# Designed miniproteins, single chains, continued (5), part 102

Each design is a single chain, and the fold is of that chain. pLDDT is the mean over its residues in the fold that is shown.

## One batch from the design tools (miniprotein)

Design m19536
Fold by ESMFold2-Fast:
Structure m19536 (fold): chain A 103 residues (1-103)
Amino acid sequence: SELAELDAAVAAVRATAERLGASPEVLAALDDYGAAARAYLEEGEAAAEETLRAGSPVARRELLATQGDPEAKRAVLEEMKAMHVKAGADEEALDAAMAEALA
């Protein structure tokens, strides 16, 4: 089951980040990234793109925290993109969503 494999991978990444002392904001952002990847597997690419664009309040907060630093904002969006691509999402469609988010 791809969904079970994704859930296990997300849980492992979160557990590792927690052991390394990641902030509550980073842990919450990892949860949001996992939710977007699950949306792709359960509801398809359009749902994953919508989740990436809209973001959860936590993902939006992380993006706002990097406001004024375009490289930091891009790094957060690239990390979100990596989660979606790992779930099998179309990289070109995600690149378009990132370009819109960075405008």
Scores: mean pLDDT 63

Design m19537
Fold by ESMFold2-Fast:
Structure m19537 (fold): chain A 77 residues (1-77)
Amino acid sequence: DRFDGGLEMRLNTRDMTRLRGHKKTMIEHQQGSYLMSLKGGPFEHSRYSYTESEKKGGLETSEEHQGDKFTSTRLFD
């Protein structure tokens, strides 16, 4: 997935970006939670989704992209 891991994870935020050259609209939804691990310390689990829309020859198509991201944070490593 070309957008997998392409979004920066933020805690429970929504962001929307428009790209003029590609006629793309991206709406980012983030649902963050933190959990501890015996091996990696705290982990953040975030869910993201965004919709890519494109207009060609008077037709509009849209695709929804969705994924999960896990980020590990360590205080001392």
Scores: mean pLDDT 37

Design m19538
Fold by ESMFold2-Fast:
Structure m19538 (fold): chain A 79 residues (1-79)
Amino acid sequence: DVEARLAELRARLEALLDGMVDYGLAELKASGIEVDRDELRAQARAQVDGLLAAAAKDPSLIPGLEEVVREAEELLRAA
C-alpha cells in the first residue's frame, strides 16, 4: 500500500529531523561554519516535505527514499 509506505516514511523522517539537524550543525561548526538552528531545521523540513510530495506523485521513488532513510537512521544510531 503506497499510502501506508508514505505514512511510515513521513513518521520516520519526522523522527530523524532534529537528530539530522543537530548532526549537520555539529559538522558545520567543526568546519568553522555557523548557521541558525531554526533556519537549518526549516530548510530540512521543506526538503522532507518536498521528498514526500515527489514520492506521492511518483511511487517509483519510494524504495530509494526508504533506503536513504534507513541509512540516515543508521548514521544517527552510530553517532
Scores: mean pLDDT 84

Design m19539
Fold by ESMFold2-Fast:
Structure m19539 (fold): chain A 82 residues (1-82)
Amino acid sequence: MKIDVKRFGELMKEAVKSLGARSVAESLGVSQSSVTRVANGDLREGKRLASRLVERLSRLRGVDRKTALELLYGQLETLAQA
């Protein structure tokens, strides 16, 4: 599966703009520094974080990685609207 790291970074930036990096990090269960780097366009950190979150969601929800990626995007879109 190919992760659109640019889209992930853009969604992260919008979520951070809405809630702040700390609240987004707490909601996703990740470090604030990772959230801030991804929101600032760090493609390497974005790829690492997106892959980790997709694998976590796939295992937790019992869905394939493609479905987990769509759930991750939906979660970030929800955070951006909060």
Scores: mean pLDDT 84

Design m19540
Fold by ESMFold2-Fast:
Structure m19540 (fold): chain A 65 residues (1-65)
Amino acid sequence: GPRLEELREVARKYGASEEEIEEMVEGYRNRDGEKVSEALEKLAKKYKDKEKQKEIAEDIGEAGG
């Protein structure tokens, strides 16, 4: 749906691979909090700045619902 496409675009903007994007989307679609948390942690680890990591988590959370 449109929200899942927004989630893909936000994750791609932050440098997620297509595989990482699909894992994240699947987690949100299935309400699998563990899978979502693992995907977010993997993406955040690409950035050493904690403020940037917080921004990523907030932007993806907003896009995902």
Scores: mean pLDDT 76

Design m19541
Fold by ESMFold2-Fast:
Structure m19541 (fold): chain A 114 residues (1-114)
Amino acid sequence: MNVLPLTAEAYAKILAAAELIYERLREAGPKTAEEIARLAEEEAARLREAYPELDDVLIEQAVALAMGRVGREIGLEETAAGGAAFEAALKAAMEPPSEEQIARARAELEAALA
């Protein structure tokens, strides 16, 4: 794992970005770890272009969480384990942000993508 978030705001942005990447992956319906990785990187690239103020490290962390969640849902144990390990590291470093903080971060990202 590369870098942990330094603030509750950064953590909320990671979770919001992970939710957006996860939704894109679920809509596409990937069947393999390769498809999950490709689709996650495509959405991450779109976020980087639309919101250049967002730290690339936060986007990379969001990708790991989203890939892990999709891996769990479609039975890819290794992909799921990677995401779970990263989620555990985030929770160990900081208390999770509130739903309101995540919702605000998500609205900011969605506005940038529009």
Scores: mean pLDDT 78

Design m19542
Fold by ESMFold2-Fast:
Structure m19542 (fold): chain A 86 residues (1-86)
Amino acid sequence: DVSELKELVYQTALAKAKELGIANPEQDARAIAIQFASILGVNGIDGADFMFRAIANGFSDDKTSPDTIAIVKAAAEAALEFLDKL
């Protein structure tokens, strides 16, 4: 369920953002959760798996802050584990 993935990604991203001391961690976590839910909803399981693996392996490495990379990687790893249960 896209809604279950969205909540999992939100909680994972929020926890990592708070750990790193990010300003407005809820705003960033919501944006990431919406994006990941959209990836699954638009691309299906196979397309989402491909994209989440690319993200976990450094897809978002283009001049992005190390903190943002760490948050997005944690979210991608959680999302991949979720897809493995479907």
Scores: mean pLDDT 79

Design m19543
Fold by ESMFold2-Fast:
Structure m19543 (fold): chain A 92 residues (1-92)
Amino acid sequence: SMKEELEKIKEEVLKKLEEAIENGEDYDEELEKKMELLKKEDEELAREVGVHIVELLAKKLPPSAELEARKALAIEAIRAGLDGEEVRARWE
C-alpha cells in the first residue's frame, strides 16, 4: 500500500538525517525530494519526521532549560502545522 511505502521512506529519511547531523553534512537532493514527497502525500508522517529532526538536533547541543523550551516550542509548531519559518524561529 502507499502508506507502507511512505513509512519505508520515513525510515530512510530518518536514518540519513541522523547520519547527516552526526557528520555535520547537508542534506542530499534525494533526501530533500523524499521529505517533499512525505509532506505532499502524508502530512502527519511528515510532521513525525520534523519532530524527530528537532530531537536529533537537540541531542547535539548541551542540555539546558533553554534547549528544552526551544525543543518543546519547535515541536508544538510542527504538530500545529505551522510553516518552516515559525519552526525555525521557535527552535533558534
Scores: mean pLDDT 75

Design m19544
Fold by ESMFold2-Fast:
Structure m19544 (fold): chain A 75 residues (1-75)
Amino acid sequence: SIMEEMRKASEELLPELEEKAKQGDPAALSVAIFSAGITGDYKRALEIVKKYIPVAPADKQPDLEALAKKIEEKI
């Protein structure tokens, strides 16, 4: 099923996406969050968002902190 395929792809890609997000790649952050949303791995998505916040543009940090809080509520 598409859900099982997305889950496996998410597990395989997450380490690379986490490293890129930690380095400030917003596209990697978006893909990682999307994959976690589909697979239900909100704990991993929260970790990725938290790693990205310190390197994000200052004007985006409040939105990302709000997103992290919303993800944490789902865990």
Scores: mean pLDDT 74

Design m19545
Fold by ESMFold2-Fast:
Structure m19545 (fold): chain A 85 residues (1-85)
Amino acid sequence: SVEEEVKKLVDQLKKQASQAKTLQELLDILNQTIEQIFEIGEKNNYTVEVDIDIKDGKIIITVTLRDPKTGKTYSFTVELPLPPP
């Protein structure tokens, strides 16, 4: 399902981001993953919303998918540690 594909990308993001040593590396990984999520949503006619917040030394990413056929909404949240300044 679309939700399972996006969840897999979010899980991969968490794993890859744990290896980032700089903020730039983290942002590059994040941007690439967000692009892939939007691409999956577009191909499957899902509405995709990505919210990014920085709180308590972490980047918090919430991905929300809406299936326009059913009206169902699926949300995935991942917290990534900020590399030291």
Scores: mean pLDDT 82

Design m19546
Fold by ESMFold2-Fast:
Structure m19546 (fold): chain A 86 residues (1-86)
Amino acid sequence: SRRREEERRRVAREVADSLIKMTQDLGIKDAIEKGLKLYVEKKATEEEALEEMRKIGRFWGLTDEGIEKAEKEFKEKVEKLKKLKK
């Protein structure tokens, strides 16, 4: 029936949206982790770390919003690290 087809379509969309969201979240986490590693261990500049994070984000297929979220969280963690060095 039309109602069963609409329900199946809704469920399929919800599953697809969940998988996309999980992939975006993993990519954001990976970008932040690798950016912080470059900044802390390799003594890269914040700008060099951000450039590497954008590369990693593109590799994961992150949206522009996902990349901005990763950059924001990275900057917040860098500011916390700067305070610990005082």
Scores: mean pLDDT 82

Design m19547
Fold by ESMFold2-Fast:
Structure m19547 (fold): chain A 88 residues (1-88)
Amino acid sequence: SMREQLLAEGDRLEREAMRLFDEGVELLINATSEEQIQKAIELLEEARRLLERARELYREAGASEERLLQIDARAEMARSLIELAKKM
């Protein structure tokens, strides 16, 4: 069904976003240069974009409020880390 296709695509985007998020967080924690901080920011910004897209697909699919809250929390965490990294 269309709903199942939207959920599957949302899941795919969320998995890719979390992969980029984890890479960005690891890079940020271990950063010893401004170039590494900037790369971490770029990874986290891409993760946030994918999470926002996954959220829209989940919303269109009629996903649970719990699922929407979880993805919103992940996107907000990425946003907060980006803002923190920019001040480093």
Scores: mean pLDDT 90

Design m19548
Fold by ESMFold2-Fast:
Structure m19548 (fold): chain A 93 residues (1-93)
Amino acid sequence: EAEKLAEEMKKIGEEAKKNKEWSAGELANKAGEIRALAAEGKKLGAKALEAGTEALEKVLEVLKEAGANEDGIKAMEEEVKKRKEEAEKLKAE
């Protein structure tokens, strides 16, 4: 289950990077899909959470290149940072 969610989130992030023609709204929708999958993945451990964080970070990079709203970009940067910290904590024994 965790691997399947991780693969789905990774695929969304890769697609966002390849489809630079996507509007900021489309990219925001993809970020929402990643967040939903990552929320399910939290119950399945660090691997799924980490994959969701990586996918969201890729969407964030594309949003910056697309010239999306600055406040939205900053909010997503903070979200990615917090999710990365949570994933690292879950790896700690």
Scores: mean pLDDT 70

Design m19549
Fold by ESMFold2-Fast:
Structure m19549 (fold): chain A 77 residues (1-77)
Amino acid sequence: MLKPTALDAGSLEGLGLIAYGVGQVTGDNQFAKDMLQKILGQARDLLDMSRKAGDKDGVAAAQDAIDDINKLLASLD
């Protein structure tokens, strides 16, 4: 069962897209990378919490968010 948290997997994915978009608009890929790394850390924490809670849907959503953030990071390299 997912506990109330400040951010869920969908919110973390959305923040990743915003960070990527800021990098594209400003040309500051380093800022985008730094923000994406921070969001990736939060997504990994969410994955660990979901695994400990036995929340299969939460685990899947957190894994999807991690994969999407990693794709955004790879696109900036």
Scores: mean pLDDT 76

Design m19550
Fold by ESMFold2-Fast:
Structure m19550 (fold): chain A 100 residues (1-100)
Amino acid sequence: LERIREEGQIALTLEIMGLSSARRAAEREGNEESARLADEAIDALVAAREAVAAGDVAALRRQAERLEELARRAEELGDEELAEILRRAAETARRVAEAL
């Protein structure tokens, strides 16, 4: 029970670290739109971590849906790498929600 919450928070933190790297890369490349999407995704993952701490499965699922929408927007911008990172983050959030 407590381990599931700890593992979920660790997994989501790793996704935040990955998106922080992607955001920095987008800023260096002058891709402000991709940088903004990465920033929104970091906000969603922070909210997901808070949902895990609270045991709020519904809130965690909403953040997973938000991450999926951001992945679709990244694909529309032609940023396939960011889209893949975002899909992985959404999958991580869904797996954590299923484990709670």
Scores: mean pLDDT 86

Design m19551
Fold by ESMFold2-Fast:
Structure m19551 (fold): chain A 97 residues (1-97)
Amino acid sequence: SMELRRRRIFIGASLGLLRMQIGEIRRQADALASSHPAAVAAVRARLADIEGKLATAERLTRKPNPTEEEIKEAEKIVNDARKTLADINRQIADLEA
């Protein structure tokens, strides 16, 4: 449907923005690796988990005929990733202070 196509496009755009944010957070974490090795290792593990989930969301939306349930699952992954990245950003800011 046209509505499912629109939702797929929005998910695609969100995936791009989230991957850009992950790259920036990883760069910030890497700068702290010598002073906060355990915290940086934990951040890297969380980022890897998010990247795996985003790959799942991309796979679901790139199917020739994704179901509404598959689109909804991809949207949930994207929304959960935004919340988790916000938490990681706060953790990195606390380490930099």
Scores: mean pLDDT 90

Design m19552
Fold by ESMFold2-Fast:
Structure m19552 (fold): chain A 81 residues (1-81)
Amino acid sequence: MKKSLDEIFEEFKKYVDELLADPSVSREEQVRAALALAEEAARSLTPEDRQKFLEKVEEYLREKGLMTPELEERLRRIRAE
């Protein structure tokens, strides 16, 4: 069954929020896990939906203070594919 862009983004936020709430997960691991989840979710989407999803992911990660220059660069590469 095809999930909507909004459903995929809501699931992404829930997973990242759970990672942020877990004191056993380091900041570096949180960033890596969030990136991996975003990449995997983006691959399941159409090119148009992928662009919109990655924009929402970038905004969310900035709001949470998780955005690094390296992460921004990787997200830009995924958007270019």
Scores: mean pLDDT 77

Design m19553
Fold by ESMFold2-Fast:
Structure m19553 (fold): chain A 70 residues (1-70)
Amino acid sequence: MPIDLSELSPEVRARILEIEARDPQRGAAAAFIADLGARLKMSEEEMMEILDLIEEGRFQEAFELLNSKL
C-alpha cells in the first residue's frame, strides 16, 4: 500500500476499509487523510471525526477539521 497505515488503530483501519468497500474513491480519500493524521499523531477520536465527514462526502469540512489540528 503506498500509504502507511501501520500507525493507525485497528478501529480507524476498519473504518477506512468499510468506506472503501462502499465507495473506493471515498476510501482512497479516507486513507490519504488517515496517513496525514498519523503523521500529525492525531488521536483515534480525532481521526474518526474526520473519517465520518469523508464517508458523508463532506470533504471540505474534513479538510478544515484536519487543518484545525495542524
Scores: mean pLDDT 73

Design m19554
Fold by ESMFold2-Fast:
Structure m19554 (fold): chain A 64 residues (1-64)
Amino acid sequence: MLPSDEEMKEVAAAILASSIKNKETRQKVLDIALEQIRQGKSLKEAVEEAEEQVKKELGDKADL
């Protein structure tokens, strides 16, 4: 059985709170990670991929 959406959100938020201190960046990564979990990815894979995506996007936007 899949864990509840709230349970997955709590666990993902706790992991991200340890690695990402900026609230805006953390929320962005959390949203992407939750969408990937809904697509069937594991919690670890979803969080790692979401962090990489957001870090790359922020690098591009920092030039503005």
Scores: mean pLDDT 68

Design m19555
Fold by ESMFold2-Fast:
Structure m19555 (fold): chain A 99 residues (1-99)
Amino acid sequence: SLAEARVEAIKEELKSKSIGVQLQFIGDLLTAEMPGGVAELVRRLLDPDPEVRKAATAALIAAAPERAEEIRRLLEPLLSDPDPAVREAAREVLEVVDA
């Protein structure tokens, strides 16, 4: 699936990142499975740290097959965010949701 392909591509990219970023991604994957976890990950897309945003983006992509409607509803407003990095992260996740 597109979600599986995107998650594998992000895992390969994260192999070149710090251990802290890799642990953040694992934590975000677990967060996505918790009540309110998707909303928490969407809030992390607004984080000033680009590594935190990247990990949250990857976790939302992984969660997209199971939580498509919730993710779409929460991310659509971010397509109009003043930060281009936030808009790009939202588009990346929504491309998987819409596939």
Scores: mean pLDDT 78

Design m19556
Fold by ESMFold2-Fast:
Structure m19556 (fold): chain A 97 residues (1-97)
Amino acid sequence: FEELEEELSKLSREELEELAEKIVAEKKPLMEEAAKTKKKAEELGKELLIEAMAFGDILYRAMKKSGLLPSDWGEPDPASVASIAAARAEIEKKLAE
């Protein structure tokens, strides 16, 4: 797990997307779909990339850790999400008064 994160951190944005696509392509349902039709495989390749990005924290965390993405680009930092939720609750409390 730590090894995976370190490897992902060393990759460029394009390499991370390719790696993510490769990993998702190992998913049996999508892999068999891609194997059936060459034309369909091209479209599934795009779907696999999207699904690989859905790995969420691991991929985005590695991209941020490697400096591949700007600090504000990608999924919001969990601490920031919590801060926004707290600020919203504070505002709602004031409006309820």
Scores: mean pLDDT 56

Design m19557
Fold by ESMFold2-Fast:
Structure m19557 (fold): chain A 77 residues (1-77)
Amino acid sequence: DIDEAMELITLGVLQATPWASKYPPEVARHLEEAVRALRAGDYQTAARHLQRAADLLPASQEEEKQSLLRLAARLAA
């Protein structure tokens, strides 16, 4: 459900905003591209960018990483 996915991403974005100060620019770029893909209805592209963002997060951000991976899996299914 796109509304549920948007709520989850909004919560993640709010916790990471401003992205430039919370996350490295590479992670912020992939999160921005994922949001753009979701707005376009391209769930597969959004899932790919969420997976890439999760891969770039340090192991110390394990909960955030798992949240992004869980959302990506739901969008790709």
Scores: mean pLDDT 69

Design m19558
Fold by ESMFold2-Fast:
Structure m19558 (fold): chain A 77 residues (1-77)
Amino acid sequence: MLSAEEARREVEELKRAAEELIEEARRTGSATLAAAAGVLAAGIYTTGLLSEDPEVREEALRLSRELQERVKEVIKE
């Protein structure tokens, strides 16, 4: 299990990278960049599941879902 501190750091890093990829995908229309953002969102979900802290887990799972929905919107356009 990841410590709460380790999980928070990994989630924040993946979140920043995913948001950057979503923005670039939206700007360029790249389905590949949108898919890459989806992979990072799945990484957030996995990090949440490995967290020993239930609050960190819940936040990571919520964030992963939000990012996945944004990715779906970009891919459909």
Scores: mean pLDDT 82

Design m19559
Fold by ESMFold2-Fast:
Structure m19559 (fold): chain A 94 residues (1-94)
Amino acid sequence: SEEELKKELEIIEKNIAGVRDSLAQLEKMPELAKKYIDELEALKAAGVPLSDFEEVVLKGAKLAIENFDATVARHRALLAELEKKYEEIKEKLK
């Protein structure tokens, strides 16, 4: 029914807002990790040997970015699916 489609639209709209909010939060988190990577990679490029501790920090920061990038990619894929469903239901209401 038209009423059921309208309710489904409202649910998808709330889910889209939630995923967008999560993405905005996630995008802020890697800035500190990126700063550490940039600083340590610049030392390596200048021929300065890193300590064992600095090598562990560099590896940890890179792994954190990879984990965030994978999570962001999953959230973006979910957002695209939800936006597609929203437009499909909206078209059915015409």
Scores: mean pLDDT 80

Design m19560
Fold by ESMFold2-Fast:
Structure m19560 (fold): chain A 97 residues (1-97)
Amino acid sequence: SAAEDERLIEALMKVFNLTREQAAALLRELRAADRDGDGRLSLEELTAAILRASQGSWSEDEARALAEMLRAEFDTDGDGRIDYRALLEDVLKRAEK
């Protein structure tokens, strides 16, 4: 819903120090990259989503460094794919502090 999206956007802004436009773009890019709807992204797909969402504010190296950090925390199966839904749930929890 629009209310759930607004909470996610505000949480992404707080946790990753993004503008509202960048946070909204990141949420959109993560959803667009999840082509099979399984809630999981490759490192390359996550890096590309972060880079596009930055709107030129971040380098590819900065986007990749964040993506690798998130993979280390949210690749629970060790298959190289990141559970971005678990990531978004964690972001909401971090934003409550």
Scores: mean pLDDT 78

Design m19561
Fold by ESMFold2-Fast:
Structure m19561 (fold): chain A 120 residues (1-120)
Amino acid sequence: MKEIVEELKKRIDEGFENLKKTIDRDYQYLKELIDEAESEEEINLVKEQFDETYKNMKKAIEDFKAYVDELIEETKKKYPNLSDEDIEELKTYADQRIAELEKYFDNKYKELSKLIEEKK
């Protein structure tokens, strides 16, 4: 039981770290585009790229939430004798990790938005 809980937490952590790495790559890419923009037209193209990467990342986070919910439900089916406490621990852990990811994403994109506004 405890082993299964820890294994699932590791899978959640792997998904979290993969999405965080994608956020970091998108952040570096957009920051480079902002730094290289010399005209208002180029800044407008950066804004379009910002909007597209934001939308794509938001979808990826929503897909991750769905994946985690499915993972927990499949675990309940596979291990029907898993305690309610173990399931609640998994759900709480998942909710915390997802909240951390959403906050990290929000903070990174707020920083990029500020850099775009300051660029002229």
Scores: mean pLDDT 87

Design m19562
Fold by ESMFold2-Fast:
Structure m19562 (fold): chain A 72 residues (1-72)
Amino acid sequence: MPIKIYVPKDLIGKKVVDVLEEIAKRLGLKVKEILRLPGRVVVNLEDGSKLVFNTREDTVVKEGDYFSFLPA
């Protein structure tokens, strides 16, 4: 089941890729691969889980933005 993770206030205004890496680190997970797709950034984690952000490439995150976490 996907879990919605809202962007912490301290990460607002940072690039999406940097925020995804920081969220993975806070979850205790290592980033395996980052995929930039049209309208979406997907981070594959070494445990097989994923972080997904719906956006245009490496844009900055804004208040109210969230990532979908898909457990392995």
Scores: mean pLDDT 76

Design m19563
Fold by ESMFold2-Fast:
Structure m19563 (fold): chain A 96 residues (1-96)
Amino acid sequence: MVEELKEKAKEALEKLKKENKGLYELVEKYAKKLKSEDEKYVLVLLAYELYEAWKEGKEEIREELEELNTPLARELLELLDDELKFTEAVIDAYFE
């Protein structure tokens, strides 16, 4: 499991570095606060999956969050048009 996560995380991080420098810098900032390599890989993959979802369309994310209708989902809906703040909020919720 860890080896597969590491491989995917490396690919995701390189794509973020080339395609979205702001998200790359955000991921690096949070990665420095994490204690384990496994947590860092999960962080990179989470940020990349959120980035890919924005590229495919924010409307689908909006619909999923509206269906979920939790306090966190409502907060994320307010941040949806700011991908850096949205990603930071998701990371904070997942990793504290």
Scores: mean pLDDT 71

Design m19564
Fold by ESMFold2-Fast:
Structure m19564 (fold): chain A 91 residues (1-91)
Amino acid sequence: SLEEEMEKLYEEAKEEIERLMEEYELPEEKKKKILEKFEKNAEEIRKEIKENKSKLSDEELLNRFRIELEAEIGIVRMYLWAEKLKREKEA
């Protein structure tokens, strides 16, 4: 179902973000804030997709959700890279 496929995409994106945060050795407090923000943003994206359910096919809705989640992962990756550079300059 659409809901099952969306949940799968969400869990895969969450696992990738958790993997990235672990790789960059982010403090637990910052990890929690990133995950909370990601969860909130993912919920907003799900809402927007549901509002378009009558206008797009399930395949198009899933593709849109995938692209939006990939964008969220990209934002996290850029943040982690910037934080790493900042820490290296303060060392």
Scores: mean pLDDT 84

Design m19565
Fold by ESMFold2-Fast:
Structure m19565 (fold): chain A 79 residues (1-79)
Amino acid sequence: SVPSKEELRERTEQLTAEQLALLATLSPDEQRKVVAQLEERKARIQEWLKANPDAPEEIKYIAELTIESIERLIAALRS
């Protein structure tokens, strides 16, 4: 069955926390490179959303959650 929006959010938050813990073990130089890669990924997802306004709502929601996750990771790594 298709997961609910709440289940998708909870799973995304859990994965974001796990990814942040892993990224926190990297050197400052490696963390800066990861931030640059995350910003590029965010831009690509935003462009995809712009190009696909009629995409299924579930897919758009997952894309939005992914952007939110990326923004949280960038904020944490820049703190």
Scores: mean pLDDT 87

Design m19566
Fold by ESMFold2-Fast:
Structure m19566 (fold): chain A 75 residues (1-75)
Amino acid sequence: SAVEEAAKKAAIRAAKGAAERSLKNGGKPSYSSSTEGPDASGGALAVGEEAYAVGQAGDKVGEGKGSAEEAGKKA
């Protein structure tokens, strides 16, 4: 559980950091485009390639977490 919390916090921190950096540097809010377009990620990917890499980190965390939950953390 401690490992899961650490991994989860790391993934969240990385994702938030990348998104905030894009916005702070003058990026455009993706939620504005999500209301209009069918592909909100299109705008996010354009301004947040960093978020794309962070997504892969989250995927790795999910894989490890899934194994842990199945092994012992099912309830």
Scores: mean pLDDT 51

Design m19567
Fold by ESMFold2-Fast:
Structure m19567 (fold): chain A 90 residues (1-90)
Amino acid sequence: MLEEVKKLVEKIKEAIENKASKEERIKLMEELIKKIVELLRSLGLDESADSVEELGKELIEKAKESDENALESAERLAFEGEALIDALES
């Protein structure tokens, strides 16, 4: 679970660096949100998982508005994913 989240964070970072399409970034964001939610639920953190699902929906809708918003949303999600990984490994 945690390794899958790490892998998706790295894929999003690579997509940002390589200027991948908006569609590709959104797809990676959707997968990361899904894996974070699955991880949090597996740890019994259901309230946190619900919050991530709601935030994820907002970020995906924002990303669909423009390429710039897609970049900003992907960067934010990668940052939040890294922060979660650091917190869980502490």
Scores: mean pLDDT 81

Design m19568
Fold by ESMFold2-Fast:
Structure m19568 (fold): chain A 100 residues (1-100)
Amino acid sequence: SEKEELIKEMKQALKKFEAGEISLEEFFKKFEELLDKIVKLLSEEAQKKLAEVYYKFLEEIEDIYLDYLNGKLSEEEAKKKIAEVARKFIDEVEKIVEEE
């Protein structure tokens, strides 16, 4: 249930970010804090799976930032893509947690 509560908090943080209630910086800070707590509750095998999914998440976020900095995306388009990538990441984390 503790892992399920942390996943719910991640989903809530994403909803607040999408609603403009929290900044991107506040969202990432909360997300990293929740992810650190989840990692400590997982088996070594599940931690490895989570690390692989997290590195892919970071690569996708970096690509969005580069497109924004290069003028290929507006701030609104970049935020939307970040939210989509974050939702996908949360879904993968939830799957890893459920399979443990």
Scores: mean pLDDT 87

